# Ledger of designs, part 61: designed miniproteins, single chains, continued (5)

Each design is a single chain, and the fold is of that chain. pLDDT is the mean over its residues in the fold that is shown.

## One batch from the design tools (miniprotein)

Design m18109
Fold by ESMFold2-Fast:
Structure m18109 (fold): chain A 97 residues (1-97)
Amino acid sequence: SAADEARARAERFRAQIPVSRKNLELMRKKLREKYKNDPEKIKVIDEAFELMEKGIEEAERLLDENPDSPEALQRAARVVLEGSQKALDLLVEYEKK
């Protein structure tokens, strides 16, 4: 059924969340080490990664509230993309200075 397919897709999305979080933590640690002598860059990096993590947290909330909803899965994916876009915009604006 459409609900069963949506649930299966949501489960696959959820399974990917821990992998994505691990990758974000490793990237954040690497960037913080690279810029350890630049506190303003560290601040921007921290803000960017917090935006990405907030997107992931909201995605998990949407899927937990509506596990059988294809629309909830689409919204969850969108929220993650929006968080990533905001983070990228913040990092790009910093590099222009």
Scores: mean pLDDT 84

Design m18110
Fold by ESMFold2-Fast:
Structure m18110 (fold): chain A 72 residues (1-72)
Amino acid sequence: SAELEEELIKLKLKKLLFEIMLGGGEIVLERMRANPKANPALIEETEAAIRRLREEIERLERKIRELEEELK
């Protein structure tokens, strides 16, 4: 159905945005780790945010797979 196809497109777009955020976050984390003046608490918070993003991406990937199977 067109409605399920639209939902699939929206989920794929959301996943893409989270993947972009993850890539940016990983670059930021790498720079923080390379800086001896970096605040350790901010490093820990950034690592936690990256873990959360990965978890959200995995959830979206599962939902996308389920919806793609429904559309076949």
Scores: mean pLDDT 88

Design m18111
Fold by ESMFold2-Fast:
Parts: sequence; structure tokens; C-alpha cells
Structure m18111 (fold): chain A 56 residues (1-56)
Amino acid sequence: SSSLQKLLKEVLSSPLLTDEERQEIQDLLQHAKHEESVALHVIGIQLDIELQERKA
């Protein structure tokens, strides 16, 4: 869970995220607080990869 929090902080702090994308991620975090931490981790990894590609 510490690893997940670090990943999500990095994604959310990215300046390449649009305001709409930020709001959607925040909504997902609020909604999936219990049993969906694994799904959130996968989404976070996918977003990190996509944001890395956007920086190219």
C-alpha cells in the first residue's frame, strides 16, 4: 500500500494530466477505498507509462 501511494502521488503530481483526468482519478480513489487497491495499482502503472510517453 505504501508503493501504491507513491505511484499515485507521482501520477497526480504530473503537469501533463489534464484537469479532467485529475478529477476522474480523484473520484476513483474516493470510490475504491477498500477492495479495489489492486485495480488502482494497475491503473496507476498504466497512467505512469502513458505520461512518460507524453513527455517524449
Scores: mean pLDDT 68

Design m18112
Fold by ESMFold2-Fast:
Structure m18112 (fold): chain A 89 residues (1-89)
Amino acid sequence: MDLDSPEFRREVLETLAAMHAAILKNIEKQKGKLSDEEIIEEIVRFAKLLYKDGFSKEEVLEAARLMAEQLGLSDETIERVIKKVEEEL
């Protein structure tokens, strides 16, 4: 199995975005609702980890958007996430 194949990379990216979104939703159930700023910070942290692991900037931005959408963030908040990720990569 080639871990660097484009098909495998896409599946990993989508799976990781969904898993991290689920983790944050579970944290909200245990600790109460997170602020938009706390959620944005966690998505940016996730994006930085993917970039360090060798995902492209485009793949990382897509993963950040997918995670934000899975968390039910507003379009305005999603754009704030994308801007912060792009600035910090």
Scores: mean pLDDT 81

Design m18113
Fold by ESMFold2-Fast:
Parts: sequence; C-alpha cells; structure tokens
Structure m18113 (fold): chain A 73 residues (1-73)
Amino acid sequence: MKEELEKTLEKLRKLAEENRPLATPEDIAFARELLALMRQGKSLPEMPDSVFSEPQLAALQALLAEELVRLAE
C-alpha cells in the first residue's frame, strides 16, 4: 500500500510540476480536510473534477503529495 501510494504521489507531483499551478485558499482548505481524513486512516474522498479546473486539481494534488511524503517519513 505505501508503494502504491508513493507511485501515485510521484505521478501527481509530475503533473503538478507541468502545470505549475497556484493553489487558491479554498483549494488549501479542501487539501487540509483530505489530510485530516488520511491521518484518521480513512480512504481519500473522491475528488469532483467538475468543481475544480485541471490546474486547481494539480495544486491540490501537489499539496496532498507533499503532506503524504511527510507522513511516510
């Protein structure tokens, strides 16, 4: 599971770097909520692509990837 998670994080980080997005305050708030769920050991909720543009999604994923890397220590 950690290996699968690392693989997903690497892919998301690559996508975020390509788009070089800036996270909005709402994107950050959503990322914090996702991080809280991950810390509880629950699965990540599904992300509604229709709500966020591709650059905004990439920003959220970059923030989550950074936090998950820290949690993986």
Scores: mean pLDDT 55

Design m18114
Fold by ESMFold2-Fast:
Structure m18114 (fold): chain A 64 residues (1-64)
Amino acid sequence: APSLETIESIPAVVLAQLALAEAETGDLRALRSLPVLDYLLGSPDPRAVALAREALARLEAVRA
């Protein structure tokens, strides 16, 4: 069963997953996720950090 601490981390992971999905679309709108990704890289949740790094890498690929 999920703990309270786990439940409280869900928004960060969800935000990171949404940013990754947006980056995968190749849409210029994905650049709006850059401030959110920068914030998520400072997250105490290592899953959110890993997803944010993946999204950032995909955004760099979209820009290239």
Scores: mean pLDDT 65

Design m18115
Fold by ESMFold2-Fast:
Structure m18115 (fold): chain A 62 residues (1-62)
Amino acid sequence: GEYEELLSRTGRRMLEAGVPVSLINRVGSAVDDVRDAVKSGASEEVIQEKRKALEEALAEAE
């Protein structure tokens, strides 16, 4: 869906921007976790936790 594509594009932008490997790994994992949680219909609590980790990693990359 649109949200999944947006998350994937965000990860790609970070890779292209040459952010640190540790942060790239964290963002990549967080993007995948959020996408998988949403697709699998995980609980709102789990989705929120994954989103928070992604948002934190994204903020650090800026």
Scores: mean pLDDT 73

Design m18116
Fold by ESMFold2-Fast:
Structure m18116 (fold): chain A 108 residues (1-108)
Amino acid sequence: EKKKEEEKKKKAEKTAEEVRKIAEETKREIEKLVKDKEVAEEVRKMLEEGTKAAETLLKAGNFEGAKEVVRNTMEGVATLLEEAGEKEAAEKAREAGEKMVEIIEKAE
């Protein structure tokens, strides 16, 4: 179909925006839960870098690469938070990661 490429591009842009929104909301929730400023700062950097990489991959049409980056970023964030004793924040990170992956999968 002649519109397939335009539809795919629009869907990728919308998916990138939805992933970014979840990452921003998750960042704010983690900042409220995490009392250690250094841990919160590291998590913020990981989320910003991972979200940027995933958004770039989605806009390039690399949905598999975007899912992998999201999974790796969110698991890394959750692991860092669990090691810091922040169980509730770690659970929020895992839930957000699963939601982002589901959004990307539905967009494929």
Scores: mean pLDDT 83

Design m18117
Fold by ESMFold2-Fast:
Structure m18117 (fold): chain A 120 residues (1-120)
Amino acid sequence: GEEEAKKAEEEGKKAAKKGKEAKDGKKAAEGAKESAKGAHEAAKGAEDISKGSGSAASASGSASMAEIAAKKGDNKLAAENAKGAGDSAAGAAKSTGDEEGAKKAEEGLKKAAKKAKEGA
């Protein structure tokens, strides 16, 4: 619960930093790739906490879409799906009673997605 939520928040902060550095397409793509990585970690955390749940499945799907979008250079779509994965991971954490950890994970990934979009 809390450990997985903290990992999602940490990866979200890293993605936000990369997005903020983006003044050109290459930097924006780096931000999107970091957002996709954060989404993948959030999805893994959700699966570990709430295996087979709708929230875990949703987080995994969003993380996969973020990775595909980042590889294709769609930086905005990658950031949007990274946010979706974080929201779903936060939902999975809440289902285990870790409401504080879930809130931190959601906020971190929202910040990362916003910064990745601003860099694109």
Scores: mean pLDDT 63

Design m18118
Fold by ESMFold2-Fast:
Order: sequence, then structure tokens, then C-alpha cells
Structure m18118 (fold): chain A 98 residues (1-98)
Amino acid sequence: VKRKNYTLNNEEDVEKLIEETEFPAQLYIEIPKSVNPFEIEKELIDAGIKAGSFPLGDNWLLKVYVNNKEELRKALEIIKSKVGYPLYVWVSEPEQPV
């Protein structure tokens, strides 16, 4: 599966990620341990976006599934509001059920 890595430092980087992303997509975002990943996950789910989190070393990894540009923009706004810049993100195609 082809993976594309992004470091988002500003709103222009966010728009570039949105423009380059093909849907549906899975995003993986590194969340620092100082931030509660459960609160981010809850806000994403309450917004209708599929998300899950798990520990990764001294950080958390947040997995987000998005179907379109609107969902992706909304997800990144929620995450940015809790984490701030820089955001470390990689994008992949979603796993197909067998």
C-alpha cells in the first residue's frame, strides 16, 4: 500500500494535503502524550468521522477514516485545535474487507 507522509506547519500545508488526498482514505496522526487522544477520538466520532487511537512509544497514534474532502478538513481542524502545529500525518488507502 502506497503511503504518503506529511508534516503540516500551517493552513497552506493542510490545504495541500486535502487537495492531494484521494478518497476514501485512512490517515495516521501522531498525538503527543500530553494530549488526551480519547477526547480527540470522541470529538471526531461525534462529528460523524470514524477514528481510533492506540499507544505508540511516548506518543499516541490516531487513525482516522475519511470519505471526502469535507470530512478530512473537519478532522484536521479538530486535531489541530487540540495538538497544534506541527502535525505529523501519513495517508494511505483504506484496507478492503476480504
Scores: mean pLDDT 79

Design m18119
Fold by ESMFold2-Fast:
Order: sequence, then C-alpha cells, then structure tokens
Structure m18119 (fold): chain A 85 residues (1-85)
Amino acid sequence: DEIKKAEEILKGLVELGFVTEEEAQKVLDIIKNSKEDAAAGAGEAANDPSLSENARKAGLAVGSALDAKASAEQAIEGYKFAESL
C-alpha cells in the first residue's frame, strides 16, 4: 500500500524533527487526494508553493521512494543523509 508507505515515511520525518505533524498531514492529504496515484500526489506536494520548503522536501522523499520501490526506512535514512550534507 503506497499510501501506508507515505504515512510511514512522513511519520519518521516528524519523529526526526524535519517536518511538523501539521506539515506532514498537509503532504499526506495532497497524496490521498491525488487523482492519479500516491507517487503523483507526492510530486504535487513537492511542487506546492503554499507548503514550507521542508514539507516540499518531504513530498520529494516520498515520491522518490515510491518510484524506486524503496522501503520507508530507506527513504528516511536517505533524507537524513541529504540533510546532513
């Protein structure tokens, strides 16, 4: 379930302090309301100018993980590594 994977990634990013619960919920709502699929919804969130930069980055991380068929844990670790640079 791609939506469940998106929820797991966003929850992990909230726990690490990269996004707030409110920002993660906004990203998840865009993903759930996408007319295509979860990956397309993640791309919509990544390009939404009304979202914070961190929320848009979270959308990118979700979309990349879904396209790559990566695990939620792999996506979270990739985000942590990118933010450490």
Scores: mean pLDDT 81

Design m18120
Fold by ESMFold2-Fast:
Structure m18120 (fold): chain A 83 residues (1-83)
Amino acid sequence: EEEKEEIELRIGYALTFALWEVIEGRKQEDVDIAIEAVETGIRYLETGDEELKKKFDELSKKVDEIHQRYLAEEEARRAALAA
């Protein structure tokens, strides 16, 4: 159902983001968070364990926060170059 599709989409997002972090030379700790989100999401889909879903939601939020930090850095850099 929709919940499964949402979790699968979030796993795909975290995996794609981890690859992007590696390409950009981002901190290994930020990459590790994205990979842990992928692993936790997959385990939740296999087991249906509600504690894994909670952990996945928390990790997904951290991935979003890291992505927002990246976007803020890029926008600040572009603004500085435009001045």
Scores: mean pLDDT 80

Design m18121
Fold by ESMFold2-Fast:
Structure m18121 (fold): chain A 81 residues (1-81)
Amino acid sequence: ALPSEEEQIQAAIEKVEKEYNVTFVGYTKRFLKDENGNPYLLLSIVARDKEGKLYWLEVIVSVDENGNLVIEISEMQLLEL
C-alpha cells in the first residue's frame, strides 16, 4: 500500500527533527509534478532549535515504484535569532 499524505508529512517532520536536532513548529504543503508527470509533495517546514532559533526547511517527499518514501531536504535557512 502507498503511504498516506499524513504518513508522508509525519515521516518528513521526524527526519528533520532527528537529523537537525530541532522541534517541529509548522508546515505548508504543495503538490507538484516532476518532469515525467509523477506527483511529489513539497513541504516548507518551520522548526526551532534548543536555543529558540527558528529555521525554514524545504523538503521534497515522493514515493518510489516499490512504495518506499524518498525524503530529500533541499534547503535550510535561519529565520530568526
Scores: mean pLDDT 82

Design m18122
Fold by ESMFold2-Fast:
Structure m18122 (fold): chain A 82 residues (1-82)
Amino acid sequence: LPELEEAARYAEKAAEYAKQGDKEGATKYALKAAKAVYKALPTDPEKSKKVLELLQKGAEYLSQGDYEGAAEYFEKAAEVAA
């Protein structure tokens, strides 16, 4: 789905900003990824829900200052969305 491919690209950017310690950049791109996933939800609910769960985990680690953990989960979200 084009929406999941877009979500994968945004999740990859979120991971890259997290690796750089840029919480604002990581949050911005994680939100863009989530919006793209919501558009895919009616067509592929199982895959979309899994991507959202991984993005949520990334956001939780990011809020705790665990940028490495955040990057790992955003990368997993991108892999599932691709």
Scores: mean pLDDT 86

Design m18123
Fold by ESMFold2-Fast:
Structure m18123 (fold): chain A 96 residues (1-96)
Amino acid sequence: SAIDVLQQMDHPYKELFIELVKALSNNDVEKALEIVDKMLAEGVDPLDIVLTIRTYLAYEPPTEAMKPVLEYIKEKYPDDEKVNRLVDTLLAELDR
């Protein structure tokens, strides 16, 4: 599972990534956005947040909470070309 992959990561904010994955799995948009805001406040790179959603999609089916979360990150970082490119790629995959 995506959580099992994240549990094996050596990352200082691993627990926040796991909480994000749980919120996305539960289709809890409000909770997922709250966790994203906490991650960004702690200095987590927005690209790492989007990469975590990509990792989830490699192991788990997509959830409706993913689209608003990805759009929210894009809106917060409109000038970040790497973030925007990855978000657009994942949004296209979610529409399959």
Scores: mean pLDDT 82

Design m18124
Fold by ESMFold2-Fast:
Structure m18124 (fold): chain A 92 residues (1-92)
Amino acid sequence: GAKEDQLIEEMRQLLAQAKQTTDSKELMKIVDRVIELVEEMKRMKASKEKLLEAYKIAKDIGMVALKKADKKDITKLIGYILRMIGEILDLE
């Protein structure tokens, strides 16, 4: 529905923002916001197709962040990316 499309659009904007920033703190704030958006989509009982799209964008954000993040955040980002991949495989 319209609300699901709005949340996905916000996630796409966050992906674009992650690609533009080099600040590790900014990247981790983006990752935290993406987690909130995905949890909101789960609470709304979003369709399988919309959840799959959201998890793919969330994974891409994590992969962008991983390339630029401070060493202290690497383990957390790897865990996040693996979780997103697991959710994608579970839905496919």
Scores: mean pLDDT 87

Design m18125
Fold by ESMFold2-Fast:
Structure m18125 (fold): chain A 60 residues (1-60)
Amino acid sequence: NEAAEAGRKGAAGATGSGAGAAAYMGVLDQGNPEGARAGNEAAAKGWDAEEAARASELGS
C-alpha cells in the first residue's frame, strides 16, 4: 500500500511533534482519504512516529 508506505517513511524521518505532520502529508500526497484521516488524527494528537505510521497503515 503506497499510502501506508509514504506515511511510515514520513513518520520515520521526523520525530517528536513533526512525526504526525510528516505522516499526514505523505498520505495526502498519495490521495488516500482513509490513510490521510488516520495520519491527521495522529498528527492532531501529537503521536510519535510509530503511532503515526501505524495509523496511516490501518487507514489505508
Scores: mean pLDDT 55

Design m18126
Fold by ESMFold2-Fast:
Structure m18126 (fold): chain A 78 residues (1-78)
Amino acid sequence: DEIAALQAQIQATLDALRDTLFNQNLGAQGMRQAVDDALATFQALLAQSPTAEGQQLARDGIAQAQALWREAEARLSA
């Protein structure tokens, strides 16, 4: 199932990003790079997804990655 595979890939990317941002002691530059890499992955998935469902999953991934950056940035400013 292509949608199930896409969901698994998006979730794995978000899980890896969360670990990088909150479980690794990275500086702001390293954190931003991890977010940009995840966003690039999701934008590529959005561009190559032929279905509205696949495109929505990729957009949800982008939104979640952006939310993770906002949380990480807030912690950096504290």
Scores: mean pLDDT 85

Design m18127
Fold by ESMFold2-Fast:
Formats: structure tokens, sequence, C-alpha cells
Structure m18127 (fold): chain A 69 residues (1-69)
């Protein structure tokens, strides 16, 4: 799975969860499934941002934006 596809999948999971914790969990799952250090770093940063934002909607947005890179 490409980093972009996995981040998009994580963003949908975060949206369905509706919480910052759900968004962070989706980001960590993406980090585990990533094959490159760059993709892992992007997923981890997105997960941290999701927790900092305090909402599932903002977390899902962060993961979607990471997928566009």
Amino acid sequence: MSGKEALEKAAEAARKAGSAAGAASAGYDQMINSTTEEDKKAALEAARYAMESGSGEEGARALREAAEK
C-alpha cells in the first residue's frame, strides 16, 4: 500500500471515529503499515497533530493533508 493510500484510509477511519483519539490511532496504524521512514514520520506527525487539535474532524483533516504530499 502506498503512503498516500494508507493515509487516506486512516483519515476516513478518523472521521468515522469522531474523536482526536480515533484520529491519532488511525495515524499510528498508518505508521506501522508504512514502508519508508518518510511515510512513517509523516503519519506520526499527523497523529500528534490530531491529539493536539482535540477533535476527530481536525485530526482527519491533518491525515488527509499528509496524504496529499
Scores: mean pLDDT 66

Design m18128
Fold by ESMFold2-Fast:
Structure m18128 (fold): chain A 88 residues (1-88)
Amino acid sequence: MSAEELRAAAEETIAEDRAEAEKILSPETVAALVEALRLAAEAVLAGRLDAVAAALAAGEAAAGGSDSPEAEAAAIRALLDALRAALA
């Protein structure tokens, strides 16, 4: 997959999931989710699969096994922060 193809696939996924997320999550959490998905695509393109794995682990830990909106928001924030730190 080319960089353009991966970015296009990420934007397509974002567009589909965004409409559903906007019904249950705050606009701030939706914005964080969109940024996290874009950064995950950039990490994959950079060969930083270690960064993606670490971010997923951080998100899972922040969720604490809950699927509540608060746990989802915490997971999204932790995932975004981990991706930002790893790609800095």
Scores: mean pLDDT 76

Design m18129
Fold by ESMFold2-Fast:
Structure m18129 (fold): chain A 92 residues (1-92)
Amino acid sequence: SARAALDALSDEDKQKILEAAGLVQRRLAAGESIGRPLAEEAAARLQADPSYVLSPEEVEALVEAFREAAIELGVSEENAEIAAEFLRELAA
C-alpha cells in the first residue's frame, strides 16, 4: 500500500524525496545538528555498529527528520507523509 502510493508520485516528487534522504544522511554523517537529538543519536549508533537495531522511537525520529527535509525541498505535506509511511513499513 505505502509502496504503491510512493510509486504513484510524480518523478519530480520522487527526485526531491531522494534528495531529502541524501541531505539528511549527509548532515547526520557530518555530525551536523538537524534539530532532532534522538535522530542524531540513532544515526551515530548505527554508524558505530551497523548491526544496531533501532527502537520504534528512533525509527520515528529518523522518519520525521526525513519528512521535514522533503517538505523543505518543496514536496507537499501529503506526499512527504506517503514517503514517511513507506519508511515506517520498511523498518517494521
Scores: mean pLDDT 81

Design m18130
Fold by ESMFold2-Fast:
Structure m18130 (fold): chain A 74 residues (1-74)
Amino acid sequence: DLDTQIQIGILDVAVAVAKVSVEKAKEITQDFIDQLKALLDKVKQVAATATDPALQQAAREAAERLEEIIKKAE
């Protein structure tokens, strides 16, 4: 439904912001990497607790994308 689509959209925006931040950074700090890891933990919690299958899948995919972004930032 619309509420689920809005939540999925927020996850997509969060992943896009993380990706662009890593790509545009001249230098990546440990504090920034730690913040991305904290965001990943929160997204994984959404994937584990969401009851809507579409939101659960979107959160799992967002977590996988964030893990790849963190790997590139390290």
Scores: mean pLDDT 79

Design m18131
Fold by ESMFold2-Fast:
Structure m18131 (fold): chain A 96 residues (1-96)
Amino acid sequence: MKAVEEIEKVMELYKEIVEKLKKEGKLTQDDLEAYKKYLEQLEKLKEKVEKLPEDSEEVKKVLERAEALVKALEEWKKRGGTEEAMLAAVEEVLAE
């Protein structure tokens, strides 16, 4: 199992939800359920990546992006979970 690749895959799936929201202007119930699922998977994968060698620049970058994404998503939840707040939080994180 490749934890770094799994985290990157989850981040790409999250980007797809954001792109869908931008194109269609609204998230479906299925999109919201997928979003919650990806959040849960991202938290679990962070624990896996923390066990990898810390001197790897690739691992450090993936961990930093995962931590920033989780932080942005928690801020979105605290701000009332609006679609606009979600887009703002995720765009800031994914822009790096």
Scores: mean pLDDT 65

Design m18132
Fold by ESMFold2-Fast:
Structure m18132 (fold): chain A 111 residues (1-111)
Amino acid sequence: GPIEEAIEALRAGDRERALRYLEEALEKTKKAIGAIEDALPTAKNKEKAQEAIELARKAAEKLEEAIEILRQGGSLEEALRKAEEALKLLKEAEKKAADDPKIKAAIKEAI
């Protein structure tokens, strides 16, 4: 999805395409955070849902950092590392959400 497309664009040196997909990934990650917050009161595993939201929030921070690097004309390599860190955090959040299919689906749309 959009974060994997951003990583591919960064590896290809396509700054404009990378920025577009990072912005989409951030929007979908923020939407996933909202969906997890809404689902928390009825989550089958509230502890794991809380862990998933914390991981998704950290991923959003890494995506914001990658976007800022690109907007300031900074290093594609540094932006790539931030995007890869965000992807890892979202994949961990997806695993934590295994008991809550709606939460898992929202996270997967950001990946």
Scores: mean pLDDT 90

Design m18133
Fold by ESMFold2-Fast:
Structure m18133 (fold): chain A 76 residues (1-76)
Amino acid sequence: MPPPSLLELEERAIRESRPLAEEVAKKKGTREGMLYGMLEALELMRRAGHEEVAARGREALRLSLEGLEALRAAQA
């Protein structure tokens, strides 16, 4: 199988962290969900062997947090 690209790994980290962050947000609130999502996304990138792309993971995390806030605001 072809190895995943950096973009695919980034998208996967966002995708895999988002449901977990959402579940935590339901129980603890948005701030805790965001923190959990941040930790999960970074951990996924590091486990994929991309420590040098920690900055990319941080940017993906920022986009995910903005998306979560936008979804809350846009529900009306």
Scores: mean pLDDT 68

Design m18134
Fold by ESMFold2-Fast:
Structure m18134 (fold): chain A 83 residues (1-83)
Amino acid sequence: SGLKEVLERMQEILEPEKEELEKIKDKKKLAEKILEILEKNKDEKGKELVEALLSLEPYAEDGSPEALAKGRELRKEFVEKLE
């Protein structure tokens, strides 16, 4: 599965920085640091995955049927892009 391969590559790239990442308690700062590490390692697919997951967070928090539907649409588009 394309998604599994992206996740495994991200894990390998992020593993050396794991201790530093675990110290970051602010979600926004954690996401920014992860994106910086992925950019440095030229992991375009991992970067797209993180950006897609971040774009879904506001829709998940809203909880409305419309927000949930939009979140599902964005996730489907991202998964299809990996196929």
Scores: mean pLDDT 69

Design m18135
Fold by ESMFold2-Fast:
Structure m18135 (fold): chain A 89 residues (1-89)
Amino acid sequence: LIDELLEKLKIPEGYELLDSALSPDGKLLALAIGSKETNYGVVLVFDTATGELVKALQGHNDTVTSLSFSADGKTLTSTSADGTKTWTL
């Protein structure tokens, strides 16, 4: 699943997968992708059955180092050096 999505994403040179989280129902996969050199971070949320991008979550001014879904799967929490954000899915 993660390996298949990484193959499809073809992450550009200088960018890497920093963290990943699966929703409690297994339907969504969140990937933290960024560059430590540029302090860039984005969270991409995919449908696990289709591999389609559901949401691209931008707002951090630094790399995202941690991802966590809420127990009900309705929110995703992302943590970086610039702070913590909660996203409604």
Scores: mean pLDDT 74

Design m18136
Fold by ESMFold2-Fast:
Structure m18136 (fold): chain A 103 residues (1-103)
Amino acid sequence: MMTVDELNERLRELREIKNPEELARKAIDFIQQATESFKAQLLALDPNNGVAIAAEMILWVGYNTEVLLILKRKKVPEEEIKKVEDLIKQGNADLVATVRALQ
């Protein structure tokens, strides 16, 4: 699982990328890896610890929001941003389903 420090390092790397195509590709990789990491973390939590579950979901929303802001500020084409948004939407659905499956 990626730690918060590893996620923050990946996010710093995204901010340094000047080429829009490289940035879009690395953003896609980041969202995919972050989704898997957050899903694994949620599965490791006590399903009765709603505070810990909420904190993980808030962090996920924070990271994907920051990625989208980086893409928009660096003028990545709307079509590439749309691909990242669709992956975020899919990741959100997967994480919500993971939380609901925890009994």
Scores: mean pLDDT 84

Design m18137
Fold by ESMFold2-Fast:
Structure m18137 (fold): chain A 100 residues (1-100)
Amino acid sequence: TEEEKRKKMIELVEKTREEMVEIAEKNGLSDVASFIRSYLGIVIHEIRTSDLSLEEAIEVLRKALEAVVEEANKVDAEVGKQIQEIAEKTLKELEEIKKE
């Protein structure tokens, strides 16, 4: 069950990464898109390969999503807001997966 929950969390965050990258690219923010793709890719790899509990994995993901929102907001406040809304939705869905 924990293994299945971890897979669902990884799939969710991979989808989140794609949505955030698409928003950044659509708004011409290629450096932000590259940062999101690489940084969340590293975090996803860490969650997949480390001995983190689901609680610890969500905390790592929360901090990573906060960092992504901050970087986007430094460049474009409107894009940053859109990315923040996706991050908040993702964190809520991660907590729901943990409760299953």
Scores: mean pLDDT 87

Design m18138
Fold by ESMFold2-Fast:
Structure m18138 (fold): chain A 94 residues (1-94)
Amino acid sequence: SQDQFDSWIDQYHQQVQGLPLSQQVQMSKFYFDTLTQYMTMTPDQIIQYVQGISDPSISSQSISMINDFLSQGDIDSAAQVAAMGHVMVYIQQI
């Protein structure tokens, strides 16, 4: 799951490098605002809110990685994956 998440981060970086710096800053802000919300959630709430992601591929990949991190007791990485899933959907709309 770490290798899958690292691949997602690489894909995100590749996509944002093509954007104006102002939009890169907005993306970073959106990520940290979303992450802050997920860091207040229980594991069950993290899964519930990630299931609300409109892109089924991003949602299913997020849930898979989140479950792997939660099985390791790594709730912080699970929250980071959840936040990144929302960012990946958001960047597709630009």
Scores: mean pLDDT 85

Design m18139
Fold by ESMFold2-Fast:
Structure m18139 (fold): chain A 107 residues (1-107)
Amino acid sequence: DEEELEKILEELSKEMVKIYKENEEEILERMDERLREAGLLNALRLSEAALEKKVVSGVPPLSEEEKQLWLDVVFELSKELLLEIAKKKNISEEDIEAILARLEKNR
């Protein structure tokens, strides 16, 4: 049921926003670790500066490839957070799989 799936997505998105606001520093630290693992050092410098609300200089503009790879890291981390929330809320594996398929289609 597409309408039921949209309701679940809306509830999960509200919970993700709440968790992000309450744990912003921890989530950004997880992002920085993933960027380091991926070798996206320029994206990492920009992410660290954003966390500290500082202007960064001396970092070259990100290439389109680096931007896409950073978005891929953001997407994977968002999927992990969504799965953690869904499990905590006892959402069925079938609904989780349907949600993940929709997120993959829309990226």
Scores: mean pLDDT 71

Design m18140
Fold by ESMFold2-Fast:
Order: sequence, then C-alpha cells, then structure tokens
Structure m18140 (fold): chain A 84 residues (1-84)
Amino acid sequence: MEEKIEEAIRLAREADRLAEEAKKKGSNLGGVHAGSAAGLALISVGVSKLTGDISLVELGIKQARSGIAAGEEAIKTGKEGVAK
C-alpha cells in the first residue's frame, strides 16, 4: 500500500507541475484540468489512508495520470484539456 501511495503522490506532484507549466503557456483550461486532477488524486490518497480502502489509492493514481496527460496535451496544443 505505501508504495502505491508514494506513486500516487509523485504522479499528483507531476500533474501539478504540468498545470503550472500549462498556465505559463497561456492554457488556463488545461492548467485547471491538470491541477484539479492533482487535487483529486491527493484527496483520494488521503481518504484511502483514513479509511484503509486501497482502491482509492489506485483511483488517485489514475486521476493523476489523467491530469498529466491533459497538462501535456494543453502545453502541446496551447489550448484546453477538456474533461470528457
């Protein structure tokens, strides 16, 4: 469990970094999407730690990876990353 929590936190931090970079490139929507995904990943990890539900750590990892992909796409296109 701890290794997955560490992975989720690392991925969430990467998503947050990409959110900042997307905003610097002028992609406000891409930055918001990546940042919100990072926040949701951290919340999922926190709730998992509180409740002992390992599935929430895996959800946090998926959310963080989604945020990373959205941030990278926003930087590449200079446009929005849309949650679909």
Scores: mean pLDDT 70

Design m18141
Fold by ESMFold2-Fast:
Structure m18141 (fold): chain A 84 residues (1-84)
Amino acid sequence: LYRPNELLRKLLESVGYTKETYTRGEILVGIGAYVIDNKLVDPDDPTKVDVSGTLLGEIFGVDSFDARDVEAIMAAIDKNVTEV
């Protein structure tokens, strides 16, 4: 199980996730819910996620990412969690 850092925990709480620890898969699903709820997917290219100026962009340290690049997304999650 993984404990999110403060910023990732705030993001997960914004989509109704209130636990202290999660699996990597649960965190990925929560991030996906945040992307959908905040309409961050480019309507002309659903593979592009613009996170510039968002909490998710601050957490990942990027302005945009490819939704299909699961390896890069999981690596970004790993930098923002502690294994417990």
Scores: mean pLDDT 84

Design m18142
Fold by ESMFold2-Fast:
Parts: C-alpha cells; sequence; structure tokens
Structure m18142 (fold): chain A 62 residues (1-62)
C-alpha cells in the first residue's frame, strides 16, 4: 500500500519539524533546561521516526 508508506514518511518529517520547533520554544521559556530538553526531544523524535520506518517496512513485506 503505497499511500500508507508515503503517509508514514510524511509523518516522520513532521515529527522532526515539530521537535525542532519545540526545542526553540523551550529555549525561550526554560533556557536553564533547554539543552536537556533538546536531548530528550531529539531522542523521542528519533524513536518515533524509527517506529514509523519499521511500520513502513512491515507494510512493504505484505
Amino acid sequence: AEKEVKALEEEAEQLRAQAEQAIQEARRTHPDKADEYAAQTRAAADGGVAALKAKAEAIRKE
């Protein structure tokens, strides 16, 4: 199902963009913890992207 794979790829791109915006917002609102928040937010986004890639591969295996 090509549409499902494409939707997952688009969702992965959105997760990365949202993570970067959240990091910038954290730097404005909580500068003391911005570095820690950035590390946690990027790790979460990386995990989400990996999960979406795994789902896309599972769909392709059908």
Scores: mean pLDDT 79

